# Designs tried in a protein design run: designed miniproteins, single chains, continued (3). Part 17

Each design is a single chain, and the fold is of that chain. pLDDT is the mean over its residues in the fold that is shown.

## One batch from the design tools (miniprotein)

Design m8561
Fold by ESMFold2-Fast:
Structure m8561 (fold): chain A 99 residues (1-99)
Amino acid sequence: SELVELIEKAINLPEEEKAAVKERVANLTAEDEPSLSFEEAVKLYVASLETEIKQKALLAQAKAAEEGTLFDEARKLSEAVRNKDEEEVRKILEEIEKK
């Protein structure tokens, strides 16, 4: 299972994507990829998927940008509350309301 190990090492993917890639690799053996060795076909397929998944990850991160910003503001608010800085708490809350 050197090919499966290569896929698992080459792709840092969600579990569902890894399962899909493994299933496609099993199917490639039966599909007889034209003009490429099985190993070379798998390598090109893995590289293609890695690029696509990096793009999908960036898109998901962009969609979660507002949530990421809210988590940063929540962290700053928690720190100000811990320090009992009422003026800083007020400023952070006002900044959140303006967004």
Scores: mean pLDDT 52

Design m8562
Fold by ESMFold2-Fast:
Structure m8562 (fold): chain A 58 residues (1-58)
Amino acid sequence: LDEPLRRVRTLRNAGLLNVKQENQLVRLIEAGEATPADVVALSEGKLTPAAAEAVLAL
C-alpha cells in the first residue's frame, strides 16, 4: 500500500472510520479523486481539515 492507504487503515484500526468508510475512501484515493473534504465527511467530522490533508499527503 502507498502511504495514504496505510494512514487510512490506521484510522480504521483507531476506530475513526468503520469498514464501509475505509473502503469508500480507499476507492477515492485509488481513483485519484480523494479530497480533504471527503476524508472529513467520511469520518463524520471526527477528523479536522488539517488532519485530513495529512492523511492524503504523499
Scores: mean pLDDT 81

Design m8563
Fold by ESMFold2-Fast:
Structure m8563 (fold): chain A 64 residues (1-64)
Amino acid sequence: MSLEEVQKRVEEEVLSKFPEGTELEIVYDEETGKYKIRLKSIPDDVPPGEITRKLPDYEKKLNE
């Protein structure tokens, strides 16, 4: 799967689950052979811990 396809999937399926204004970064980790999701920015009113807690589950789904 290309990075472009992964990015589009994240925007359509994952970002809809997060507050508006949330920005995510998709990176390919060559050491593990898996795509990783990084939190780039969030709205000021959103606790970071609520978003970061869910990221591992979405990373697992992306790499299935």
Scores: mean pLDDT 70

Design m8564
Fold by ESMFold2-Fast:
Structure m8564 (fold): chain A 88 residues (1-88)
Amino acid sequence: SLQEVKKKLREKLLPLLPEIHARLVQMGLSQQQVADELGISQSTASLILNGQLEKVDASLEELEERVRRLLELFEVPEEDKKEILSVF
């Protein structure tokens, strides 16, 4: 189910969030700029960046695309990207 995918996604993403937040600060990006890059609202970007995936209102396909773009934006290693995206 979509909720099961969101829970698995959260479990895999949470360990990487400190590194993603550090990269966000290093790049000088605001939450609004991240939202603009991902084509989502600032509130949705905040939920994703804080690991609150179950609260994100999106289809499975939309969530996969948003997460893929997030991982690409923050230059997450290929092995970690494959692990996270394996939930879809």
Scores: mean pLDDT 81

Design m8565
Fold by ESMFold2-Fast:
Structure m8565 (fold): chain A 64 residues (1-64)
Amino acid sequence: SKADIVVYILEQRGIKVSREFAEEVLRLAREHKLTVEEIKEYFKSRGIDVDESTARFVKKIAES
């Protein structure tokens, strides 16, 4: 699933998230048309620091 891809990429970057968290991020990004910056801020609000390339990847997966 798209969530599994997000979990995998984050794990490769040393960031551990649940599948449920990945599904929520993808849902919010899709439904609210979140920008790369807004996706970064969402992760940060959950104590996770992601770079712009990771946030852009999440946005692209949400839009696919």
Scores: mean pLDDT 86

Design m8566
Fold by ESMFold2-Fast:
Structure m8566 (fold): chain A 104 residues (1-104)
Amino acid sequence: LLEEARKIAEENPELAEHPLVQLARKESEGKAPEEEKEELILLVQLALYLKDSKDPKELEKAIEAVRRALELAKKYNLSKELIDALIKLETDIGVRLLHLVVTK
């Protein structure tokens, strides 16, 4: 998961400019250790990249990435705004996954 997230971040530098990624970076600065901060940022970037996929397996990876990001955000008591945004992202991806698996 993290190895894939690093590759996606390297190949898609535009993802670093996304408001949710910038919020995660700002909120985790000074609150989380550098390793966990980088993990959070990479997981958010991976989820944002995969959220528009038509492959159910990629959407499942996106959900896993968001769930791990939420665990980190809650562990370090990051803002309610970030937590709510991550929950919304998980919901949006879940709805897309459901639509793909229900479509004949």
Scores: mean pLDDT 81

Design m8567
Fold by ESMFold2-Fast:
Structure m8567 (fold): chain A 82 residues (1-82)
Amino acid sequence: SDKYVVSVRNERGELLGTSEPSEASDEHIERLAEQARAAGYEVSREGDRITITTTVPEGAEVPPELGLKAGDRLSLVIEKLP
């Protein structure tokens, strides 16, 4: 099975966090991309890399150490490990 990682970046491209590598099928990752697009998120695909762009909602409880505020853009990048 293939391994994937999820990375979270701010609008400046700075890495805020990375998941542990997890096993997932290509079909599972495709479903996640479809679900995000159906939910109104901006989704782009480049090969085996999927980028989901979202905005920090008003009233969201975000850890202060991340330096994020409502209205900031976040990118979730799902990448297949080699």
Scores: mean pLDDT 75

Design m8568
Fold by ESMFold2-Fast:
Structure m8568 (fold): chain A 55 residues (1-55)
Amino acid sequence: MLARAVRDVESDAPSLLSFKKGEILEILREMDGMYLVRNAAGEVGLVGKDAVEVL
């Protein structure tokens, strides 16, 4: 399942993914208010559901 970032997110936390508005992310799992996602570079991290639009 794919999602598109609706805003830029910058995070220094190792469990959270940083991304740019418009970036496409693959949703791997849904986890209690967050998505576990993978970006085009193969990096995996958590994102808030408010930061992405499910495609």
Scores: mean pLDDT 82

Design m8569
Fold by ESMFold2-Fast:
Structure m8569 (fold): chain A 62 residues (1-62)
Amino acid sequence: MIDRAGIAALVDNYMEANNLEEKYPGAREEIVDAVAEGLATTDAPAFEIVARVAKKYTVPKP
């Protein structure tokens, strides 16, 4: 099972690859928490959960 540090790394890698930044201060931690919940409660792939959650909590970098 992926630990919180592994989930944070997946989120950071997704945001970097897609040129995204936090929509507001602390949004990254909310993404990590939501992805952790999704991984615990669904059988969806981690990358799909990250992509879905990130859309709610990120904006494109200028």
Scores: mean pLDDT 78

Design m8570
Fold by ESMFold2-Fast:
Structure m8570 (fold): chain A 94 residues (1-94)
Amino acid sequence: MPKIVVDLSGLSREEQYVVLQTMVQEALNLLEEGEPLEVVVSVVEAALDLAKKYFPEDTETIELLERLKEAIRKGDVETARELAREIIDRLAAS
């Protein structure tokens, strides 16, 4: 699959968090709209790559994103939606 590459090096730390939150919100929207899971996993993989690059110290967010990715891969849409909401709430509280 084509890899989504996002460059946030020109953005502030706060703006980088907003982009990460927006990507997870988009993944949640796609899940709720019933879009193909392969499309949803691509967005989550891009968010995970971004989190590992710009927020490597936020291990809890990275672990939640990895769990979200695995839930989508297993077709567990309910668990995926719950994990996406938890990640969004966590990022909004930061």
Scores: mean pLDDT 80

Design m8571
Fold by ESMFold2-Fast:
Structure m8571 (fold): chain A 94 residues (1-94)
Amino acid sequence: NLVDELVEKVNRINAIARALAPDNKLIQGFLSDEELANTEIPENPTLEELEKEMKEAEKLLEEIKKTADATTYTGAALLYIVAKLSYELAKEIL
């Protein structure tokens, strides 16, 4: 299920962004402490890893757009927007 894969990627992106920008309250709001504890990320994640995950999420969203109904695509697009905001906020701090 491409939507489940996107959810996993978004959680991973938000977790990496939180590790890179731990004092950013907006990023802290995008992923709960429970979700963070259940998301596997590298011990010392890098901006390059975050960029790679973002590119993979964008490809998943493009595939979802081709196959999903409008409601499913809208939900997926909103998740991607949250991930993109986490990425941009983390990038600004580095």
Scores: mean pLDDT 82

Design m8572
Fold by ESMFold2-Fast:
Structure m8572 (fold): chain A 72 residues (1-72)
Amino acid sequence: LAQELERLARELGGDPLTVGAARSVGLMVEQGMEPEEAIERVTGVLEAHKGPEVAERTREFIERALKELEEK
């Protein structure tokens, strides 16, 4: 899951920060965390360090990648 999310984020044109965030979400979901909770945790950290615009953009990107992965 983490590797698949990282690959999808790169394919969708994500920058290194977004790709890393997608991988982190995937790792948390692999450990049993709900996807929504994992996204909130990762984007919360990003908001604290990079601001709300970067966090929101990253959240939308990860949600899109997850939906694409789940629809297969």
Scores: mean pLDDT 77

Design m8573
Fold by ESMFold2-Fast:
Structure m8573 (fold): chain A 76 residues (1-76)
Amino acid sequence: GTSEEEAKKQAELIEEILKLPEKEQLEIARKLPEGLKTSIIMALMEKLPEEEKRKILEAGKADEAIELLEKILEER
């Protein structure tokens, strides 16, 4: 069905983005629809310590989470 085909294309796009450096992944995520944006945020969050993950989860909005992720990754 169309939904399954769209989900597969979105998953392939996410995998392609996740092959890029973390900073570039966040730049692309800012330009993506909310669903794809959240998927990239979740993938990047899994690589962080539990304390940083909690701060991102407390943000409540994808754009705010991206700003927190950029700050964390820029400090490396």
Scores: mean pLDDT 76

Design m8574
Fold by ESMFold2-Fast:
Structure m8574 (fold): chain A 68 residues (1-68)
Amino acid sequence: SAADRAAAQVRAYLEGLLAAAERLVESDPEMARNNVEAARWLLEARGHLLPPAELARLEARIREVEAR
């Protein structure tokens, strides 16, 4: 469905942003912060497309990067 495709696209973008942030947090903290901010904006705009358990997991990943 269109909703399933939209959810898959949101997952792909979020995974890319968070993986980049996690990789860059020590070597390029400014870029890591920018990727986290982009992930937060995407969750605010499109998070309703994802199951609650997945949203909780993604929010936990964001907070873990922010704590570093």
Scores: mean pLDDT 86

Design m8575
Fold by ESMFold2-Fast:
Structure m8575 (fold): chain A 62 residues (1-62)
Amino acid sequence: MKEEIIKEVVAETKKLAKEISDIIELYNRINQLVLETKKKHPELDPMDLFKAALEALSEEKA
């Protein structure tokens, strides 16, 4: 049963591979931005930086 569900998830994931690839690239860009900002401003909370990045992402998607 569990193996059958995993096979179905894998098949669906392959169909969404293009969208998943785009999300992974976006995640890597956000991580790089947060790391660079943290290095310039070590006093800032990484969670606040991540929230700001997600908000900017939502604006670009809209």
Scores: mean pLDDT 69

Design m8576
Fold by ESMFold2-Fast:
Structure m8576 (fold): chain A 105 residues (1-105)
Amino acid sequence: SEREKRIKALEKLLEVQRLVDELFNNPDLSPEEQIAKLERIIKLLEEVKRLFTDATPEQLKAIDDVIEEAKEALQAAKEGNRDELRHELSELRWKVLQLVQLVAS
């Protein structure tokens, strides 16, 4: 059902939020661990997008914007750019919170 799809999407978004918070609060994580967590975040967000077959254009844009931010964070992590990664994680954290609120309502 559509309700079951929304619940599954919300569970995945809460997991994304936990992973983003872990990355933001643990700057001493290895580069390999940072990359692995960011790749998992991107995979979970793409699964969320697939669950919203009836999403509005605004909802799809919000999901795509979060995916793009996660990809920018992944690129910064791969380059070892600590300052850029911190900035991208801050943006990602805010955008994930907005997306969770949008999906939960």
Scores: mean pLDDT 87

Design m8577
Fold by ESMFold2-Fast:
Structure m8577 (fold): chain A 106 residues (1-106)
Amino acid sequence: LTLKQVRDIVVEVIMEELGLPREEAEKIANAIVYLATAGLWKDYDEELVRKALFSPVKVESKPGMSLEERIAKATYVVLVSLGLVDEETARRIAEKVRERIRQAKA
């Protein structure tokens, strides 16, 4: 999977779960991929990334964690940090993102 394909999966899940227009879902998805890849993804909204980094919500990434696990953790952190959903809903959305990426790799 390319990072663009991963980003597109995150966009579709956010649109489905939050009912956001594609433009807003893309901004959120770009911030998620940026955080999950430690800045390797370049198309990001600096304010959204800043809000996530200054959030009291912290998710640890361990060495050797898979890409789908990193994206799922970043999804949870970004959604909770932006106040878009509660923690339980953010976890469910993060799990859905992880599963779709896993299926796309198979």
Scores: mean pLDDT 76

Design m8578
Fold by ESMFold2-Fast:
Formats: C-alpha cells, structure tokens, sequence
Structure m8578 (fold): chain A 79 residues (1-79)
C-alpha cells in the first residue's frame, strides 16, 4: 500500500530529513488510507521513485500538496 511505501521511506531516510519533512511524511502516511484510489496509485508511483533514489522526499511532499489542492478544488466544484 502507499502507507507501507511511505513508512519504508521514513525508515530508510528519516534520520537524514529535517523535522519539517519528517512531520510532513508522517502526515502523508496517516492520510494515505483515505486518499481516492487514482491519487493513491499516482502517489505510489512517486513513492517508488523516492525509494529508488530517483526523486527527493522534498519533491514528493511538494507533489503531494499539489495533488491535495487539486482534489480539494475538484470536490468544491462537485467534480
């Protein structure tokens, strides 16, 4: 699951992250089970890129917040 991959990132890289990024990653872990399936799949692919060293955790957190913002706007518009 996405939460499992994010927990693996935290376990592998957490000590190298700022307290802010650790907190944001923990928030993403707690929110992951409640994400729509399409968004969870997209973020799973990005989490795999972080685990393989192809993306930074900071870039993942930015992408995650962009996707949450899009989701909030779509929900507000009834989409």
Amino acid sequence: SLSTLLQQILDQQGDSLTPFLQSELQRAISEAPELPSDLAEKMTEKAQRVLTGKQKVSDFIVDYHVELGILDIKRALGL
Scores: mean pLDDT 87

Design m8579
Fold by ESMFold2-Fast:
Formats: structure tokens, C-alpha cells, sequence
Structure m8579 (fold): chain A 86 residues (1-86)
């Protein structure tokens, strides 16, 4: 189902964020940024899946797009923080 695909992508993205957090704590900023960029790509893929199955104008897709944009912005802020330490 589309929901199972979305849930899988979201869980994989959360795992990558946690891996990035651990790498950042170890001072491995370059590897942490790689994990955050991978998580960002998975959220973008999840949005494409939602658009493909439900359509862009579907209420679910509109709410999910807002959620994904917020999550990506949070990831980009984390990347910028680490870049400033490199």
C-alpha cells in the first residue's frame, strides 16, 4: 500500500538522522552531513510517492508536503551548524 511505502521511507529517514546525530557527537561532521543529506533525499522521495498515489491536490498530500518541507528545513539547519564547525 502507499501508506506502507511512506512509513518505510519515514522510518529509514529517522534512522539516518539518528546515525547523523551520533556521528556529529563523535566529531565526524562530514559523515554526519552525508547521513542528513540521505535523510533529506528519503523525505523528498516520500513526497513524490504521495503525489504519485494521491495526487498533488489531495488533502493528505498537501498536509504531508507541509510536514516534509518542515523536516527538510530542520535537517538543512543541522547541516549548516556542522558546516560552520568544519
Amino acid sequence: SPQEILDKLKEEAKKLIEEGRKLAKQGDYEKAIEKYEEAKRLYEEALEVAIGFYGRDHPFTKEFEKEVKKLIEEIEKKIKELEEKM
Scores: mean pLDDT 89

Design m8580
Fold by ESMFold2-Fast:
Structure m8580 (fold): chain A 73 residues (1-73)
Amino acid sequence: PGAPDPALVEALRAALGPLEAQILDLYLANWPTGDVEGASLEALVLAGLLSREQVETLSREELLELQRRLAEE
């Protein structure tokens, strides 16, 4: 409850098409560019995997912490 579900990022990557998943990976790998953040999150909203409310709730730092935690295994 204090943090988003870390499995969310993996579930999103698995549910996305190959191009969208690659875009998400490229966005996270190229952080901190700022300009890429909106494009990546908009892609997830467009795919119907995140609501606008969830995107507004997940800050860049929270999204990166999720990805970092998943990478640490």
Scores: mean pLDDT 50

Design m8581
Fold by ESMFold2-Fast:
Structure m8581 (fold): chain A 71 residues (1-71)
Amino acid sequence: SMMAVAVALFQDAKERLEKEWVEKYGKEKIEAMQSLPFEVLLEYMERATESGTDAAEVLEKEREEIVQRRS
């Protein structure tokens, strides 16, 4: 089904992106941020790339707001 294909592609992309983030920011920082849903991490990493902002710093500062928004 198209849904199963989409889920598989999402999981593949998720694993690839998490590996790239670990290489860029380090395992400890990524593990700390993984308490947030992957979709939230992805959104902020994409936004940071577009604006040139440090995504890890933004996530740390706005963690409470992000969690409340997604809860």
Scores: mean pLDDT 63

Design m8582
Fold by ESMFold2-Fast:
Structure m8582 (fold): chain A 85 residues (1-85)
Amino acid sequence: SMVEEALAFYEEVLKLSLEEQRELLRELIGRNPFSVLYAREKFEELKKDNSVEEATRKLIEELASRGLMDAARAVALLGAIELKE
């Protein structure tokens, strides 16, 4: 499923260095800036009532279930970066 693919992507990006995660995010911003902007706004909203990891996983599942795969991948990268900072 798209949800399983997006969560698998998150598990893979968690293994990357901070610089590799940042580079993947820059590439995604170049390809789909509106999906990244949407992901950032939703992620900031969810972090108000959830830990970074909980907000990341919940939002990946929500966005991927809606077929918004670039937004789901953006959330995975944003969450992984924040956990390493």
Scores: mean pLDDT 90

Design m8583
Fold by ESMFold2-Fast:
Structure m8583 (fold): chain A 87 residues (1-87)
Amino acid sequence: MERVEEAIRRLMERAGVAEEEQEEALAEARADPEAARRGLEDAVRALSKAYKAYLAGDFPGPKEKLEEAIRLMAEALDVSEEEIKEA
C-alpha cells in the first residue's frame, strides 16, 4: 500500500499538482488500494504500448509528451525508463 501511495504522491508532485489535491488523491488510494495499484499497472502498460507504437511509426501524438510521461512514471515508481518501456 505505502509504495503505491508514494508513487502517486511523486507523480502528482512532479506534475505540479497542489498539495490539497494530492491529499485527496491519496485518500482515494487509501480507500481502495487495490484499485490504485491496478490503475498504476494499467498506466505503465499503456505507456509501454504507446512507446511500442511510437517505435512502429504508429504513435499519433507528440514524442515529447510520451517521453515526459514515461520519465514521470519511472521516477514515481523508482524504476528505470527502460522498465516502463519494456512492460
Scores: mean pLDDT 73

Design m8584
Fold by ESMFold2-Fast:
Structure m8584 (fold): chain A 117 residues (1-117)
Amino acid sequence: SRAEAEKQLAEYRARLEKEGRLERLEVLEETARKLRAIGLAIDAMLILRKNGVPKEIAEKTLEIVEAMWRGDLERALELLDEIASYMTDEALRHLLEAARILGAEELAARIEEILKE
């Protein structure tokens, strides 16, 4: 079922590319990237909540991803610094993957620095 759904999506993407429907392909790929990034931020939030981090702080993982969707790198970095002391390595790795998916290279570099501490 999941493998068939992924196959159908891949075939649809290939068809849009072949037909030169680049705008539709771009919207589909952007939407898919945003959904993957949200999922990773939710996973990071749940990891923090499981470790006793207050809801208001854990939800900042979602605010970081929202800031990145708006292209607000400064706000994303500010939010990360606010919650850095509460982050686990597991939660940081989920946010790192989300940053990489969204092309947020400076945020990804900052997360990698925190992970080295």
Scores: mean pLDDT 83

Design m8585
Fold by ESMFold2-Fast:
Structure m8585 (fold): chain A 94 residues (1-94)
Amino acid sequence: SEVDKYVAEAEEALKKFKETGKEEYLKKALEALRRAKEAAGPDADLDTLERLLALASEVLELGVKYGSSEIEEAFELEVELSVQILKLAVDRVL
């Protein structure tokens, strides 16, 4: 799926960032995650959203640790994914 493709791109970029410390790989990981979210769409299942949230949280953590310019964008993605997950959780209880 397109989601799996972009998730794999994000995971590879994060791996390269951890190996090199180069900002370009954090940016690439974030861009890949945004594409994965768009490909998943508004009807994305919980497992997909939780996987994307875990990766977005890792980008944010690394961005903060290394003083990246991508911190704001990573935080925005994490908030959007968290809100979508919360809405799904509420819908399952009600």
Scores: mean pLDDT 86

Design m8586
Fold by ESMFold2-Fast:
Structure m8586 (fold): chain A 89 residues (1-89)
Amino acid sequence: SAAIEERLEKFREELKDVLTEEEIEALIKAHLLAAQGAPQEIVEKAVKAIAKAYKEDLKKLEEILEAAKEAGLSEEVIEFVEKLIEELK
């Protein structure tokens, strides 16, 4: 629907200064999977591709977390990013 497209466009606008277009699309995919009730392992796998690129860049992961919260991504995606940050500390 148009409302869903507007929400996804807002996600892209909020994330564009922190992530590449490919990374934004991966994060949006993780959000949609979580919203559809997909198993957490599938959601984690979608986000892990982004996390793997920044596994040693705590500051970048924290920027991604903040942008994801501001964009209003699903709690499951936010919690997974928070878990990755905690594991790097």
Scores: mean pLDDT 69

Design m8587
Fold by ESMFold2-Fast:
Structure m8587 (fold): chain A 86 residues (1-86)
Amino acid sequence: MSLLELIADILRAIGLIIETEQLIKKYKEKDPEAAKQFEEVLKQAKEALELLREALKTDDDELAKKGRETLEKARAKFEELKKELG
C-alpha cells in the first residue's frame, strides 16, 4: 500500500465515523433499532481507523491491509442500512 493510499483510507474512515455518529443521533429516538445497527458500524469504523493509524506509524503493510478490509466491511454495512432507511 502506498502512503497516499493509506492517508486516503484514514480520511475515508474519519468521514464514515462522522456520518455514522450523525445518523445515530438522528435515529436514536425515531428508530432505536436502526441507531443500534449504526453503533455497530461506528465500532467497526473506529477499529479500522486505529489499525490504519498504527500502520501509518509502524509502516506495517499487514495492518494497513487489515484496516482497509475492516473499513470496506463497515462502509458496505453502512450503505446497506442507509438504503433500507431511504
Scores: mean pLDDT 86

Design m8588
Fold by ESMFold2-Fast:
Structure m8588 (fold): chain A 73 residues (1-73)
Amino acid sequence: MLSVEEALKEVEKLVEEFERFAKNASREQFLQKGAEFEKRLKEILAQMSPEGQAVVMARILPRIEALVREVTA
């Protein structure tokens, strides 16, 4: 089972990579990569307890929301 610390490291790296990709991507490319990102994120979260999932999501949701607003607003 994945610890919160291990999951945060993996998820933070994943979010950072997605943010870098999004800066140079078209809206279409962003949506395609977003689906891939969501799949990988769900795979990481599935290895955690529900409480651990809540902690990880609370940390990354503001970053994801900001990124989505930047690309789609």
Scores: mean pLDDT 78

Design m8589
Fold by ESMFold2-Fast:
Structure m8589 (fold): chain A 71 residues (1-71)
Amino acid sequence: IEELKKQPKSDEVLEELAKLAIEYVREGKYEKAEEVLKLMREEFGDHPLLFPAEVEVGVEQLERAVEEVYK
């Protein structure tokens, strides 16, 4: 079963990393958020949840940028 073969790359860990990156963005710690994104890409490059997780972080970064510039 292919599901069993994905055990070394837990989707739960990827989701936790995505949440951590989003929280760093919300705190204005963009450098730390970028480090987490880099780690996600290096460890989970072929994971099906990587792209959705990156999009969620990117949306949060965009929302924060808009808040600061276009009030």
Scores: mean pLDDT 70

Design m8590
Fold by ESMFold2-Fast:
Structure m8590 (fold): chain A 95 residues (1-95)
Amino acid sequence: SQVDELLQKMQKYLEESKKLYEEALTADKDTRQKILDRMGEILVEVVKILQEMQKLNAPEDKLKQAHILYNQILSLYLETLALLQSMDPLRVREM
């Protein structure tokens, strides 16, 4: 179904986000920024998938699965953002 195809696409975005996060752990500041930018693009695409699933009246169990995947991808983005922010002394002081 279209809904199952969208869930598979979200799962692939989660796998890409996990690989990007692992790369970010040993990356320099410039590389971390590029990784964060790519992860941000993934989040935009995942939000579009969630909106499409709502328009398709996806079953509640499939929407719940999609929200779990979204939250996992968002968590990886926020952890990567925190890594980049920890490299800026002024941002650390604002926390």
Scores: mean pLDDT 85

Design m8591
Fold by ESMFold2-Fast:
Structure m8591 (fold): chain A 97 residues (1-97)
Amino acid sequence: MKLEEAERLREEGVRLAEEGTRLFEEGVRNGDAELLRRAAELFRRAAELFERAAELYEELAKETGDKELMLRSIGLRFAALAARVEADLAERLAEEL
């Protein structure tokens, strides 16, 4: 079933976003453009995983009528958008260093 795949993708996305945040904070603190670019890459990968997980939760919600799965899908689409914004900010800061 698609649920386990959606959960796995979500968990991996969260892990990458958390790692990206750590590198972003270190890059900002140390003025390290390479760490900021690495953070941007992790945020972009997290966004892709969140978008794929959102698609699977949306499919499951339509098949089952489960509104909780639809809410998870919506939440993951917002998480993907946030991750893309974070990636753009990291790249912009790297350019300014």
Scores: mean pLDDT 89

Design m8592
Fold by ESMFold2-Fast:
Structure m8592 (fold): chain A 119 residues (1-119)
Amino acid sequence: MTIDELYAEAVERMKTASVEEAKELLHEFLDKVRQILIEKYPELEDIVNEFYKKVKELIDNYDPADRETQLKELVKIFSEAVDKIDEKVTDPEKRDDILAALSRVMELVGQLLEKAEAE
């Protein structure tokens, strides 16, 4: 299964999921995308693992009262990952592929945070 296929499935499932179901869906999505990225780009394993660890910690510690702070932290996590990728990856196509995968993670986390506010 491609990252695009995993993302499309996650988006559809997210529409009807409760907050708890959405968290489980996100953990499943994160684990599958992380596995694909590490298998495709083993030289970036440390960067990918750090990004996913920080995103999982943000999801697990989500508090609706701290939404603004957590959105800023999410942006910081993404920016730090992009900087580390840019230091190690000189191939534009490889960089774009990795950044697209990380961007999909960011989009789904954002959807979870919005969903938690609505419940």
Scores: mean pLDDT 82

Design m8593
Fold by ESMFold2-Fast:
Structure m8593 (fold): chain A 71 residues (1-71)
Amino acid sequence: SGARDAVLRAARAAGVDPDARADAENAEKVAQELEKRGDHSAAGAVLVVAEQEPELTVREAAEAVAKLLGL
């Protein structure tokens, strides 16, 4: 999935561990990196997923973003 891979690449670039929780701070860092890369839809989706399912890891949130965007 393009969206899943984009989220995981952004997390890596932002220094966020994919196995760490997608809490508000980590989600904001990943979303900012996605916005820098022009992935505005994925950036918004990451923030929504983190708010709705705060117990997910970054990797699990990336899967949820892919499902939300259908990508």
Scores: mean pLDDT 86

Design m8594
Fold by ESMFold2-Fast:
Structure m8594 (fold): chain A 80 residues (1-80)
Amino acid sequence: MLSREEVLARIDALIAELQAGIASETDPEVRAIFERTLARLQALRARLEAGEISTEEAIAEVQAILAETQAELAAVFAKK
């Protein structure tokens, strides 16, 4: 089972990865998707840190955010 501390650490790792991705991304549509995902993860982290949501809810929300991001990226790549 993931602890609250472990979930926060994983969100922090995802935030760092997205920040690196934004810095290296040249496609403005892909960059915009990463920026929206970053904002959502930062908001989720703040709510979890404040105790406004459970660790279970935070894990579900991270999964939803990542799934939506993957779908948006797939749509951009499908434009060709």
Scores: mean pLDDT 84

